# Designed miniproteins, single chains, continued (4): the designs that were tried, part 46

Each design is a single chain, and the fold is of that chain. pLDDT is the mean over its residues in the fold that is shown.

## One batch from the design tools (miniprotein)

Design m13581
Fold by ESMFold2-Fast:
Structure m13581 (fold): chain A 113 residues (1-113)
Amino acid sequence: SVKELADEVIKTLNEIKKILEEFKPYLSEEGQKVYDEALKTIDELIKTLEELKKNPSKDLVRKVGELFNRFIEKLNEVIELMPEELRKAFTEKIQPLLDKIRELLGKIVDEIE
């Protein structure tokens, strides 16, 4: 169901938030600014997924996709501003979670078609 898939995306986004929090102390002032923007995008994405659970619509699916793409852009900016030694460790932790979200979002699209 769309509800179960959206719940799993929300759970995975909260796991990403925990990883971001672990790496926050290692970010520059500029990196922390972009981190805050990434976090706001996750929160907006979670809110939109909660709306999608209550009212499945093609418009909300499109908005979820747009917000996820914005999140990826902000996440890449955070990674670029990380110390080089930490980029690999961060990417290795976060990439499987991003891949999981992409898979789950694809299943949500299929359920609404």
Scores: mean pLDDT 87

Design m13582
Fold by ESMFold2-Fast:
Structure m13582 (fold): chain A 77 residues (1-77)
Amino acid sequence: TVLSTEEGTGKAAVAATYPGKELLVVRANGLAVSVELATDSSTGSSVNHTEGGGDIKVTLELDRATGEAKVTLEKIE
């Protein structure tokens, strides 16, 4: 599922493609970030990702029980 929220709290439907795996896609400033969450390793509340070779940092926090996601964007300089 694609979440177009750049800041704050948004709801995202998490698509389970394989048993024990979930795929969440976040778009930020025209960039698409795909995060694959494994059931046994994705119990953490946040994923940190740097995209564009240091142009932007995307932080994703996902509540797996509700499918609610928080996305934060920041420019790295």
Scores: mean pLDDT 42

Design m13583
Fold by ESMFold2-Fast:
Structure m13583 (fold): chain A 95 residues (1-95)
Amino acid sequence: MLSKEVEELLKSDSPAAKAFRKGIEAYEAGNYKEAIDYFMKAVELDPNFRYAAAALAFLINFLTGSEKAYEIAVRILKGLDPREVVDELKKLTEE
């Protein structure tokens, strides 16, 4: 499920990495809304945290079926700045 690169980021003690770990724990427990809130917090704490932004977008796609969220997630992983899409992802969580 998780790549080794994501696992290495999870070992970080930064506040953003801690929020990201809590998001993964919530996701694994089936608490998807809580997982979204933690991934959003991770991006707000570190706007350059590409993996947190991508995880948020993929989870929105999983819960809502939004093809747009899937495309945003793929673009983030390919180099899109997460700061450009955080507000759009947040709007998708409010529907």
Scores: mean pLDDT 75

Design m13584
Fold by ESMFold2-Fast:
Order: C-alpha cells, then structure tokens, then sequence
Structure m13584 (fold): chain A 68 residues (1-68)
C-alpha cells in the first residue's frame, strides 16, 4: 500500500487539491474504502467532515488512490 504521504501527493497532483486537503480526503477515503463505499458515498462523507465539495472525477481519483 502507498503511505498516507505518497497517496496525498498523488491526489494533490491529479485533482489540484491542496496537500492538506488531499491528505484529509485520503484518510477519510481509506476508512470508507475498507467498508466498500462508492465514490459518491466517499465524497459525501468528505464534504460532511471537511466542507470540501468534490467533483465526481476528484472523488473517483481519491477512491482509487486510497485503495492503493
């Protein structure tokens, strides 16, 4: 598995989110990926916890990277 730092850098590069926001998103997404959640469910939980309003493509990238 990628480290949290490596995953956050990859999300930052692919989505344009700040490193801090990417890191928070990956932490939340890793919890939810282990539960089999969809990108849409992950995006909703990230929005609830952080206030980030993710695009569909950003949510898909975050789920993919969180699974690595």
Amino acid sequence: MLTLEEAAELVQKRTGLSYEDARKAVEIARELVSQGKTPEEIAEEIRKRTGLDLTREQAAVIKLVASL
Scores: mean pLDDT 86

Design m13585
Fold by ESMFold2-Fast:
Structure m13585 (fold): chain A 65 residues (1-65)
Amino acid sequence: MSSFVGALLRAIGALIDGEGAVRINEVDGKPELYPASESEERGLEYLKEAAKAANAGKPVKLEDP
């Protein structure tokens, strides 16, 4: 459902704007996200896993499957 997706998008916006630095680079006319530090790299990994879980309706597994 879209209720959690909306909250996730807002959280991403807050991280980029005020609480963290996620650099967006354009490669061959296509934007890609690059971590600015180790902290941002871990944040991107968590966001990717959370988005996957939200779309599938499954719990987030932080350890091996």
Scores: mean pLDDT 53

Design m13586
Fold by ESMFold2-Fast:
Structure m13586 (fold): chain A 80 residues (1-80)
Amino acid sequence: MTPEEYRELAKKYAEMAKKEKDPVLQFAYSYLAAGYIHLARGEYDKAAEYFNKASELFEKAGRPDLAEYYRQLAEEAKKR
């Protein structure tokens, strides 16, 4: 994905966070927005930290599918 695509994903999740009524999911989406901004900047370790934080929140929200996806994305970011 390009840096521009990561910035668009960050914007999408920031908007989702603003509309979300569940505080756990609100924070999860906010951390995804931050993670994608760091990916757009080539800041892979910071992106991984935020995706791991989002993964923890998705587990607490009862979304193990999203938790696993973002845990894998965090590990992939660290390999770059």
Scores: mean pLDDT 86

Design m13587
Fold by ESMFold2-Fast:
Structure m13587 (fold): chain A 70 residues (1-70)
Amino acid sequence: SNKDEAIEKAKKIQEEIIELVDEGKLTAEKLREAAKKLEEIRNESSDEEVKEILASAVEVLQKEAAELEE
């Protein structure tokens, strides 16, 4: 289902960010790139529940990027 695929893609992106944190390679730019990818998935979805979940994930990544950027 489109909903399940979107959520799995979002989880994978989150796991990639966690791995970057663990490796000391996380940057604000990489977080913004991840947020952009999630926004693209959100824009392609017609499911309101999926849009809401992805919007929340985008906000988290954008907030973390801002925190790293100062």
Scores: mean pLDDT 79

Design m13588
Fold by ESMFold2-Fast:
Structure m13588 (fold): chain A 96 residues (1-96)
Amino acid sequence: MNEEELKKLEEEINEGFEKLSEEDRKEFNALREAIIKEKKIKNPLEDENFLLALKYVVKSLLAKQEGRLDEAKEYMAKAKEYLPDSKALDAFAATL
């Protein structure tokens, strides 16, 4: 992705994040920080796989919030495709 595409992806994540419940926003932020620490990501806003994983995590949480549990699981599976070795993401997915 170029810088413009990465910025658009960040904006999509932020827009979805604002629609989350306060509890889900707190859990999302904790997951984001855990992944950054686990993967030793220096520039989170420039990491394509990290941002794509977060996009699908937000979509998963929104689907769960709306009672669409099957879609929530499908989005979480997509997030894991971008960060397959993330223990933090695997632990988070298990809470669905």
Scores: mean pLDDT 84

Design m13589
Fold by ESMFold2-Fast:
Structure m13589 (fold): chain A 97 residues (1-97)
Amino acid sequence: SELEKKLEELLKELIEAYKNNDKEKEEEIMEKLRKLLREVLKLDEPEVELVLAVVDNMAKIKAGKTEELEKEYGLKAKSPVELSRKVGEKLAPLYPG
């Protein structure tokens, strides 16, 4: 519950940073997320990077930055929902089961 609240707050801050094109704030929030995943959840580095990618992608989609995601992953999508699905499909083979 407390951890879920902190993750939700950081996601909301990341969405606002993307909406405002505040790159310094984006990096600050991503580092706070990395630290939370590594130190509190005790995930290994591959798991930390996967979760960070998923959270970052969700924040970009919610902020309307879909073109940045399309460029980063070499994908094209007609909607935010389709982009989310395609990114998930591309990441899934790296973490089977």
Scores: mean pLDDT 73

Design m13590
Fold by ESMFold2-Fast:
Structure m13590 (fold): chain A 94 residues (1-94)
Amino acid sequence: MRKEELLSKAKKALELLEKANKESENPREDLVEEAKKGLEIFEKGIEEVNPQLIKEGIELGIRAAKEQYELTKNELAKKALELFKEVKRLAGEG
């Protein structure tokens, strides 16, 4: 089902970002926390069928992953960014 797939992909993107942060010489816990908050807002948006919360939540994840990738060039952060962008596209927010 599309909603379950969107949530699964978003959770996987957060997991990749957390792994990228653990591999970094300069961990950015603030970016991981931003992505976690984004996922919570996104999950609430999916549950409430609220397009504004869906957009807000996924955009926080995209921003956090983008910042981590730009700082580290870590491949897991890049995969997290690409996966968050895919989730945004699939949610109709592309």
Scores: mean pLDDT 82

Design m13591
Fold by ESMFold2-Fast:
Structure m13591 (fold): chain A 70 residues (1-70)
Amino acid sequence: MREKIARMVHAASKALLDAGVSLDDVTRVAQKIAAAESPEEALKALREATSPFGKDVQEKAVKAAEDALA
């Protein structure tokens, strides 16, 4: 479980950096995802934390995290 969340943190962080999100904001998002108790909770936290960055950035981050679980 925690190994899956760690993969999601890595994938989402990379996607956010590639989308031009600041390292400081990426770190905050990563901390929120890492605090989740399940992959489903981590995806919810990711959607909420990335909402302010716009739909395109949010969708890229969520897709990267979901792909990391496959």
Scores: mean pLDDT 82

Design m13592
Fold by ESMFold2-Fast:
Parts: C-alpha cells; sequence; structure tokens
Structure m13592 (fold): chain A 81 residues (1-81)
C-alpha cells in the first residue's frame, strides 16, 4: 500500500539520520517530501534521489552512501508496487 511505502521510507530516513549519514535538515526535507499528499510514489523516489545527489555534490554524503541509500529506497518501492 502507499501508506506502507511512506512508513518504510520514513523509517529508512530516520535510520540514516540516527546513523549520522544524513543531516537533520536533509532528513526533514526528505520526510516532508514523503508526507506530501500530492506526490506520487514515483515522485517521492525521484525526489529522494535528487536530494541525495545534491547532498553528495555538497560533500555531505559519500558516493557509496548515496548508492546504498538509493538501493534501499528502490527495494522499498518495488516491494510496495
Amino acid sequence: SFEALRAELKALVERYRAEGVISDELAARMLALIDNPAATPEQIVQGLAHLLLEAQARGEISEAQVERFVAEVLAIYEKHK
């Protein structure tokens, strides 16, 4: 379900924040995107990837961490199709 997708993506974001991989500010932006009632699942996935790539460009997160995060986002998305 879409609600189960949102819940798992939010849990993933909170875990990465707790591990110190992403900042509180980035996590807040990601959570706002996930909670946007007008966003489709595809827009949420694309938006999360975009935010991660912007953070990587700023040197806030490594390429390997971005690849792992994106892979986990895509796995959650595929599970809830």
Scores: mean pLDDT 88

Design m13593
Fold by ESMFold2-Fast:
Structure m13593 (fold): chain A 96 residues (1-96)
Amino acid sequence: MASPAEREYILAEASLVLTSLQAGLEISEARGNSSVKEGFRLGGALAARLEAAVRAGDRAAIDATVAEAAKDAPELAKRLREIAERALAALEEIRA
């Protein structure tokens, strides 16, 4: 059975992926490209970078990645920061 911290980590990671895909679509649109494929490519790359930064405990990498996304998708970038911090806090509790 998953602990409360493990459950929160899984839900935060799922939210991070979904919000990253939404951000990728918005970034693609802001750049004059309405392709769903390009939006998901950008969103998938964003999710991978944020997941790696969370797993590494690298707050500077989270901040840098979010700042880049905020240029084209400021509201979703703010949500990504909040979700990444939740995922990191849950992961730190699991590792304690």
Scores: mean pLDDT 85

Design m13594
Fold by ESMFold2-Fast:
Structure m13594 (fold): chain A 102 residues (1-102)
Amino acid sequence: AAAVARGEAVGQEATKRFAPALKLIDEGKVDEAFALTVLFAYELLKRGVITVEQAAQLVASLAYLAYKDEEIAKKVYDWFKTRENLEQAAEEARKRLEELRK
């Protein structure tokens, strides 16, 4: 019960924060949506709210929604399931968002 309730709470928070990324996908702004999702996943990881694997799943889910390609989503998951790669991707995502906001 407690583990399920915790999973539901994390899922609801992720859905609320994921809604802006979904809107960006609908607008064709896939790279901005991806960058925003990577930054969000890394924020949750740094706060100890999710594991590296859960962060990778969140980013891979966004990739699947954007590209509709299971193979691309799996490659994204395999890349982002290490803390080092997620940290590097978050730094690059921040720079990319700054470029896209200009």
Scores: mean pLDDT 72

Design m13595
Fold by ESMFold2-Fast:
Structure m13595 (fold): chain A 91 residues (1-91)
Amino acid sequence: SKMQEKAIELAERLIELAKKALEDTEDVLKAIALVLRAIGLLLDAELGADPKEILERLLELAKELKELTKDPELQKEAEELIKEIEELLKE
C-alpha cells in the first residue's frame, strides 16, 4: 500500500537524521537508542506491521530527535518530518 511505502520511507529518513545527531550529541546513548528504535520500526514496516501504528511511533521518535539535537538544521529537518507524519495521520 502507499501508506506502507510512506512508513518505510519516513523510517529510513529518521534513521539518517538520527545518525547525523550522533556526530554532535552530548547524550550518545540516547542517540544510539533512537537509531536502534528507528531501525526496529523500519523492520516492522517492511514485515507488514500496521502503517498507522508505525507512523505514530515514528512521530514520537522524530519529536525526541528534535529535542535531542542542538543543530538548527537537524531540528528543522526533524520538524519537517514531524509535519509530514502528522499530515499522513490525518487520513
Scores: mean pLDDT 85

Design m13596
Fold by ESMFold2-Fast:
Structure m13596 (fold): chain A 108 residues (1-108)
Amino acid sequence: MEEKIKEIEELGEEAKKAVEEGKVEEALKKIEEMVEIALKSGDEEVILKAADELVEIAELAKEKGYKEVIEKSLEGLKRLLKAEITDKKVLLHLIGRTLRVIGLELDS
């Protein structure tokens, strides 16, 4: 659990660095890897951590004008929402993160 959360954090930082450096393809790859790890974990805490990282990546991508990164982050969040979430608080947090990124995409 804790090791997977750290892996998600590292991928999130790498994705944000790629966005800052204009490496769109690398950012998209890191987003995909992060979502896959979270879904394969089946762990609601890991899934929520990935969702938090996707929001930060999407916000940074909006500042830089990389629409494809915002779209990929939203796709990732929608995939995480399809996971079997039993904790209602975790589900509400996931919905909140998804709505935030939808707002970013609509303003793009």
Scores: mean pLDDT 84

Design m13597
Fold by ESMFold2-Fast:
Structure m13597 (fold): chain A 83 residues (1-83)
Amino acid sequence: MEAEFEKLRKRADEIIAEAEANKNDVAKLQALLAELKKINEQLKELAKKIPEEDHKLALRVLTESIALGGEIHVFELRIERLK
């Protein structure tokens, strides 16, 4: 559970860094956005599998998913402005 969460979080960070390196490449940004959306869905599915007693881990996963949802929205707006 925690190891899977850390993998998803690390991948999201890598995508965000790659987006910053390619900020004017619409096609690249669209591919990265699609990957971020998949990671957010994986975080939501992971949250459903966490036992009730692991409320601290569940809160961390949920908080990360909410934060990533906001990042996805900003990312979508950036792509629209580049078109």
Scores: mean pLDDT 81

Design m13598
Fold by ESMFold2-Fast:
Structure m13598 (fold): chain A 68 residues (1-68)
Amino acid sequence: MSGLAKSMGDGLKKLGDNTTDTNVSNNFYNISNGLYDASNSGDDVKAQQLIDQGVTFVTDHYISNGLP
């Protein structure tokens, strides 16, 4: 879990870096930072919740609102 949470965090951080919308970028960074914190603390339940939240946010942003 910890390795997956960090990989997901890295991916979301990269997505945040690639968006020009500050609010969207901040949401990616917040979820990424949460994933790093959960990974570092060993909170697998929180890590899974944040992974699910990140997937939902990516799906909403890029599938529902269109790809950049």
Scores: mean pLDDT 75

Design m13599
Fold by ESMFold2-Fast:
Structure m13599 (fold): chain A 81 residues (1-81)
Amino acid sequence: MEKLEEAKRLGEEADRLAEAGDPQAIPVFKRAVELYHEAGDYRSEIGLILRGVGLALERNDQALLDAVNETAKAITEKDKA
């Protein structure tokens, strides 16, 4: 499915950007998590969220940590809607 392939590509891009400390990691990360959720690949979705938390803590990147928490909350609310 095209959505799943895009999610994988964006997830890899978000990971690279986050390791580089690029602020563009945040919108790319949010989009990748959203696409995994829409594709029903919850394993990859959870894996990417955990990776984001790990990178944020390792780099002391509060903006990335806040974005990961916000993304996880938004996904939970989507499951109710």
Scores: mean pLDDT 76

Design m13600
Fold by ESMFold2-Fast:
Structure m13600 (fold): chain A 96 residues (1-96)
Amino acid sequence: KEKNLKILEKVEEIYEAKYNKAPQEELDKLKEETEELLASINDEEARKALEEAVEQAVAELEPEAEKLAETVAEEDKKEVVYKLTLEVIELAKKKL
């Protein structure tokens, strides 16, 4: 549980840094830290719990994502996808 939460926290930091247009060097460092954390998970049950939490969060936000896809301009879709990704991460953390 704790390792899964730290992974989601690092992924959230990556998306937040990208929203703030952080330097590529900072983004690369955050990605490297996230990969190291993911590689440290030896427990198959913990990996399944993380996958299920993310899957449930995605399913829960699917109706809102579909509504936004119909109303958001093509150029703004990338920003909206990042916002929804942060919400998915937050819900997944809550389900762990």
Scores: mean pLDDT 73

Design m13601
Fold by ESMFold2-Fast:
Structure m13601 (fold): chain A 94 residues (1-94)
Amino acid sequence: SLELYRASKTITVNGKKYYVGLVMEVRGDTINVLAMVLDENGNIRMLIDITIRDGKTEVKVVQMGEPIAEEDLEKLLAEVKELAAQLVAEYRAA
């Protein structure tokens, strides 16, 4: 069966508020985490696709709208990766 896990978090980076939502899907040997980052005005700023298969992790990032400062981008990506790791740990503990 299809397993579906969700997580969300509000984060503040350099005085700017972002809303992060993640959905994790498990299909056979593949874990896929799709994350969406919204700014405080509700605009989509990033889509992040994390695929875990055969002990390998691939991360794809698409930025939308105004460019995000590199320092902010690094912090947002780190938070998304941490939330994704928590969902994977939850699934593997079940």
Scores: mean pLDDT 83

Design m13602
Fold by ESMFold2-Fast:
Structure m13602 (fold): chain A 72 residues (1-72)
Amino acid sequence: SMEEALEAMIESLKEALKQAKDPKVKEKLEEQIELYKWMKEKKLDPETAGKVRALMIKENLSPEEALKKIKE
């Protein structure tokens, strides 16, 4: 399920965070963990989650802004 996939990604990122030494790498990992936690809390399906991520990259939007644009 999407919830299980997101939880697996969060756990993988948390493990990477434990091994990270570079503060910039730690910051990026923490940002990714927060993004996947947000997706899990919003109960996004895989297609919607993919669209949110694509819009964040393409249009430099926040996760909330990307989700709002998809729902419009």
Scores: mean pLDDT 80

Design m13603
Fold by ESMFold2-Fast:
Structure m13603 (fold): chain A 91 residues (1-91)
Amino acid sequence: GGEEAAEGARRAAKAGLAKPEGVAGGTGGALGMIGAAVGAGLTGDRERGRESALASGEVAARASGTREGLEGGRRAAAGAYEDGEAAGRAA
């Protein structure tokens, strides 16, 4: 399911970033995470979507090479999904 896909993509992204050849593996992991985040969102699972978005933000910020970027990406992704949850509950 989407949760399993999001977790798998997160593991793949971490494995890519951990490789000593680093850059190519990390980039592949980041693209995989973005795909998984979109897929999880489309399945209507908000928790999986939020988790995938956070993981995608982490990998993308890591690829950009800054810790501050990583934290900013995680906060932005979490806020976006929390706002979406609140809007959905109001509807």
Scores: mean pLDDT 48

Design m13604
Fold by ESMFold2-Fast:
Structure m13604 (fold): chain A 97 residues (1-97)
Amino acid sequence: MRVTIFALARMGKIPLDEGEKMAKQLGERLRERFEAEGIKAERITIAVGIGQDGNMIISVEIRGLAEEDTERAIELIKDLFREAGAEVLSIEVREEE
């Protein structure tokens, strides 16, 4: 079975342009770590926006992930957020139809 992971993290007050650069770097880094761990995903998407409190929100979407890789993928996402100084807000796992 394949799953999609949706993860949200909060950064401090960071300019949107800096956040967009960070999102690109995080996407490349996450993909490299997945490849190193033998985790295959169909798509990795990272986006940034400004939350209602004015803090930057980072969103991560991983599609086409094998169910057995889910826990390890979540650990890698959490590690990336920690390295970026981001606070994890939510992580959701959904079965793909």
Scores: mean pLDDT 83

Design m13605
Fold by ESMFold2-Fast:
Structure m13605 (fold): chain A 82 residues (1-82)
Amino acid sequence: AKTVHLVFTVSFYDKENKKVKLKLVVSAPTREEAEENLERILELLEKQGFEVEGIEEVSEEEARRIVEEQRPVLVELLLSQE
């Protein structure tokens, strides 16, 4: 199966008013499913005042590397939405 991986950058200001940029990955078995998941995430992020930039398709290997590198930051971001 041709798995689709979409990467995008999210920008926001932390508790110390410093601009933070994060790379997020959305992976799905189909492009349609990946785009649907991306749209839901973008809607949630925009509602919270986050700026989204640079959407691109990447390889499975690159997607795994980005996820591993950003994993701790993603957990913190998700918790900050509470």
Scores: mean pLDDT 71

Design m13606
Fold by ESMFold2-Fast:
Structure m13606 (fold): chain A 94 residues (1-94)
Amino acid sequence: MNKILTDDSTIEEIEEYLTAGRTDERDRKFARVLAAIIKYGPLTVEEIAEITGLSPEEVQRLLDEAEKLGLVKREGDRYVPTENALKYANYKKK
């Protein structure tokens, strides 16, 4: 069953939905970075690192992958979610 996520959803709920029972550490980190951007974006690498507890270097690698997948775009020093990311997360903004 698909849960619709909204602005009232926590970052942890968004992350859990995006992992969809996956236990791979990389997929979990990727989901956490994407959840942070969806919930709180636009965000810098440093802000995402603070929110997710990941290193800025790890965050940058995950963001590079997300941008290649069309899930985030860079605006200056900040990252924003694309419509594809919102659809991927089944997220509705108010």
Scores: mean pLDDT 74

Design m13607
Fold by ESMFold2-Fast:
Structure m13607 (fold): chain A 71 residues (1-71)
Amino acid sequence: VSKEQLAEKAQQSLISEGVPEEFAEKTKEDLEKSKNAEEIKKVAEKYAKESPEELKSVVLSIGQAVADLFA
């Protein structure tokens, strides 16, 4: 599975969990620009901090799953 496909799947997962489409799209773009699992984790942490309280854990979980699949 390509990095681009993983980023697309992450975007879809975020939207399905209630994350705004614009936020999910921006997260996907930053994930596509990530070079390794550590950068993917940093992107997830950054966007989790910017997320509403109830969505922070979801954003982190999806980011971790993408990092694990990309590594």
Scores: mean pLDDT 74

Design m13608
Fold by ESMFold2-Fast:
Structure m13608 (fold): chain A 84 residues (1-84)
Amino acid sequence: MEELRREIAEGYRRLADALLEGRTDEANELYIRIIELQSKYEGASDEERESFVNMTRGIMNASSTKNNELTAEELRKRAEELEK
């Protein structure tokens, strides 16, 4: 449980960095990994999972600088909440 929470938080931080640096392929791989980790983490709420999917749904298809900045800020916030 704690291990999965830590891995999800780390995944959020890495995804944020990849988005801000324009590393789209790495961002896609991290997005898939995070979804897999969330599916194994019983403490992840349906609301959190749905919110993550909605927030990141455009990552695979269209990266705009402003959208990436907003997504990165939200991902970092979620990582902090998981690490409390």
Scores: mean pLDDT 70

Design m13609
Fold by ESMFold2-Fast:
Structure m13609 (fold): chain A 76 residues (1-76)
Amino acid sequence: SELEELEKRLREELERLEKELEPAIEKLKEYAEKHGEDMSLEEVIELALEEGEHTEAAEKVRAVLEPLRQAALAQR
């Protein structure tokens, strides 16, 4: 079943992304707490890149989320 294979791949991909993103998200949360209260993830990423702080973490999270956002926007 193509659907079962897709579901399995999606689950494996999400697990990898969660494991990979966990330390990056943690760094961005600490950065957000330092610079403001309850900023959106997008705002934190943009601020980190703008300030040149935690840029690797911000770029990593952005690189993962951007294709997913584009796919959702394109109704894929």
Scores: mean pLDDT 68

Design m13610
Fold by ESMFold2-Fast:
Structure m13610 (fold): chain A 85 residues (1-85)
Amino acid sequence: APVRLLATVRVATPPAVGTPVELVATRADGTVLRLAGKVVGTDAERGLAAIEAPLPEAAPGEVLDLEVTLPDGTVVRTTGLAVAA
């Protein structure tokens, strides 16, 4: 079954749904992955954006450290969760 990575980032002006973002994801074992993600939801009132990316060879429930690069060059650190798609 496919697995996806879900994360929420705090950002003052959330980019529109469908906006591409770059992710650098670090697994618990120290493996670093570069992923192409996108914005799948926003909450402008709370300054939040929800990000989704495909995650290869992952089990649901895996937690990864994330560095998310927005189109304006802003870099945000967060955690992501692997979920069944």
Scores: mean pLDDT 83

Design m13611
Fold by ESMFold2-Fast:
Structure m13611 (fold): chain A 87 residues (1-87)
Amino acid sequence: MEETLKKLAEAAKAGDEELMLSYALHLTPEDLVSIGFSRRQAEAILRAIRAGNKEVAVEVGKAILHYLEGDREKAEEYLKRAVELTR
């Protein structure tokens, strides 16, 4: 769990969108709930990522990066962007 979040955050910091998608495929619903997504939002995001939606993976990666850096306001902003892309 924590290892996947850290790797995805590192990929987001590097701006490597393909690597962000690759690591995001290993996320669990519990990983996403831990950073502020509801379970229903987490399930919708994981469906989009598994369907190859790289834009969703990028916004999730940025949300995780800012969450782990302690920037809760920016994390919440990217979280909302990821959710909007799944509607």
Scores: mean pLDDT 84

Design m13612
Fold by ESMFold2-Fast:
Order: sequence, then structure tokens, then C-alpha cells
Structure m13612 (fold): chain A 87 residues (1-87)
Amino acid sequence: MPAPTPEEERLAERAAELGVKAARSEDPNAIRAAFLLLSASVNLLFGDLEAAIADLEAAAELMEGDPELKREAEELREEVRRLLAER
């Protein structure tokens, strides 16, 4: 397996932390978003930035009822997009 970069590891940790926050929500859509956020974390650890961006975008759309979680997912997605553009 290719080893993740330190930046990919940091972004993966943030995605996992956001996934844990979403999983603790009473909103079923936020709980569904938690699985996408955890998927994004795994994709970041495998260096699949395009898959991670897609997961983060889908998670943000599910979190329309939680503006704070949506914003955190959108900010993380933009950081992954910047990392992809630097390649």
C-alpha cells in the first residue's frame, strides 16, 4: 500500500473526527453523512483524493440541517481540492 503523506494523514484525521461528530447526531441524515466522512478518511489514507472529495461533497449535502457540520465538511473538501491541485 502507498503510505499516506503527513498532509493526507491530517486531513484523514479531521474527516474521521467530523464523522464521529455526525454519528453522535440525532439527525438520521447526519448519521448517514458519518459513513461518507469515514469513507473520505479511508480514501485520504489511500491517496485517493478525488474519491475523498466526492465523499465530502455528498456528506455536506446530507448535512443541510446542520450548518456547522456542513461548513466543516465543505472546508475540509476545499483543503483536499487544494492538495489535489498541487499534484
Scores: mean pLDDT 81

Design m13613
Fold by ESMFold2-Fast:
Structure m13613 (fold): chain A 64 residues (1-64)
Amino acid sequence: DVIEKLKEMLRELLEMQYSGKVDKEKLKEISEFFDKNKELIKKPEVAKELAEELERILERLAKE
């Protein structure tokens, strides 16, 4: 499922940003996958799911 993979990559991206430890290879992989699925991400339903995942990740990281 492409949406599940987008959510997992979003989680990894935010964890890297929050920890300050950047994996350049992983960052490139995430960027390429988001670019490939740009049309899908623009769909309101998909954008909403990603926004909800983003909020859940940020709440989790803030309590760590």
Scores: mean pLDDT 79

Design m13614
Fold by ESMFold2-Fast:
Structure m13614 (fold): chain A 91 residues (1-91)
Amino acid sequence: SAAEEALALLEEALAAETDEAVREQLEEYRELIRRAIRYFAERYPEWSAEELLEAAAGLVALARANPDLSEEELFALADERVAARLAQLAA
């Protein structure tokens, strides 16, 4: 599945990352990224592994910008942004 492929790519990226700052960020948000991949894969079964990783990266950026938001609030905000982007592409 795209989710399994995205999860495998995340682990490969962590193993291959030589930039300490990027690797530290990936390690800090690993479990959030994994939950995001599974969440978006279930909601958007047509998405590729790359699209799932992009959505997860967007969620991590939201989490970093909004440290006081709960995980539920972060996923809700990410959903709104994805829906808005898809609506623009369909128009």
Scores: mean pLDDT 81

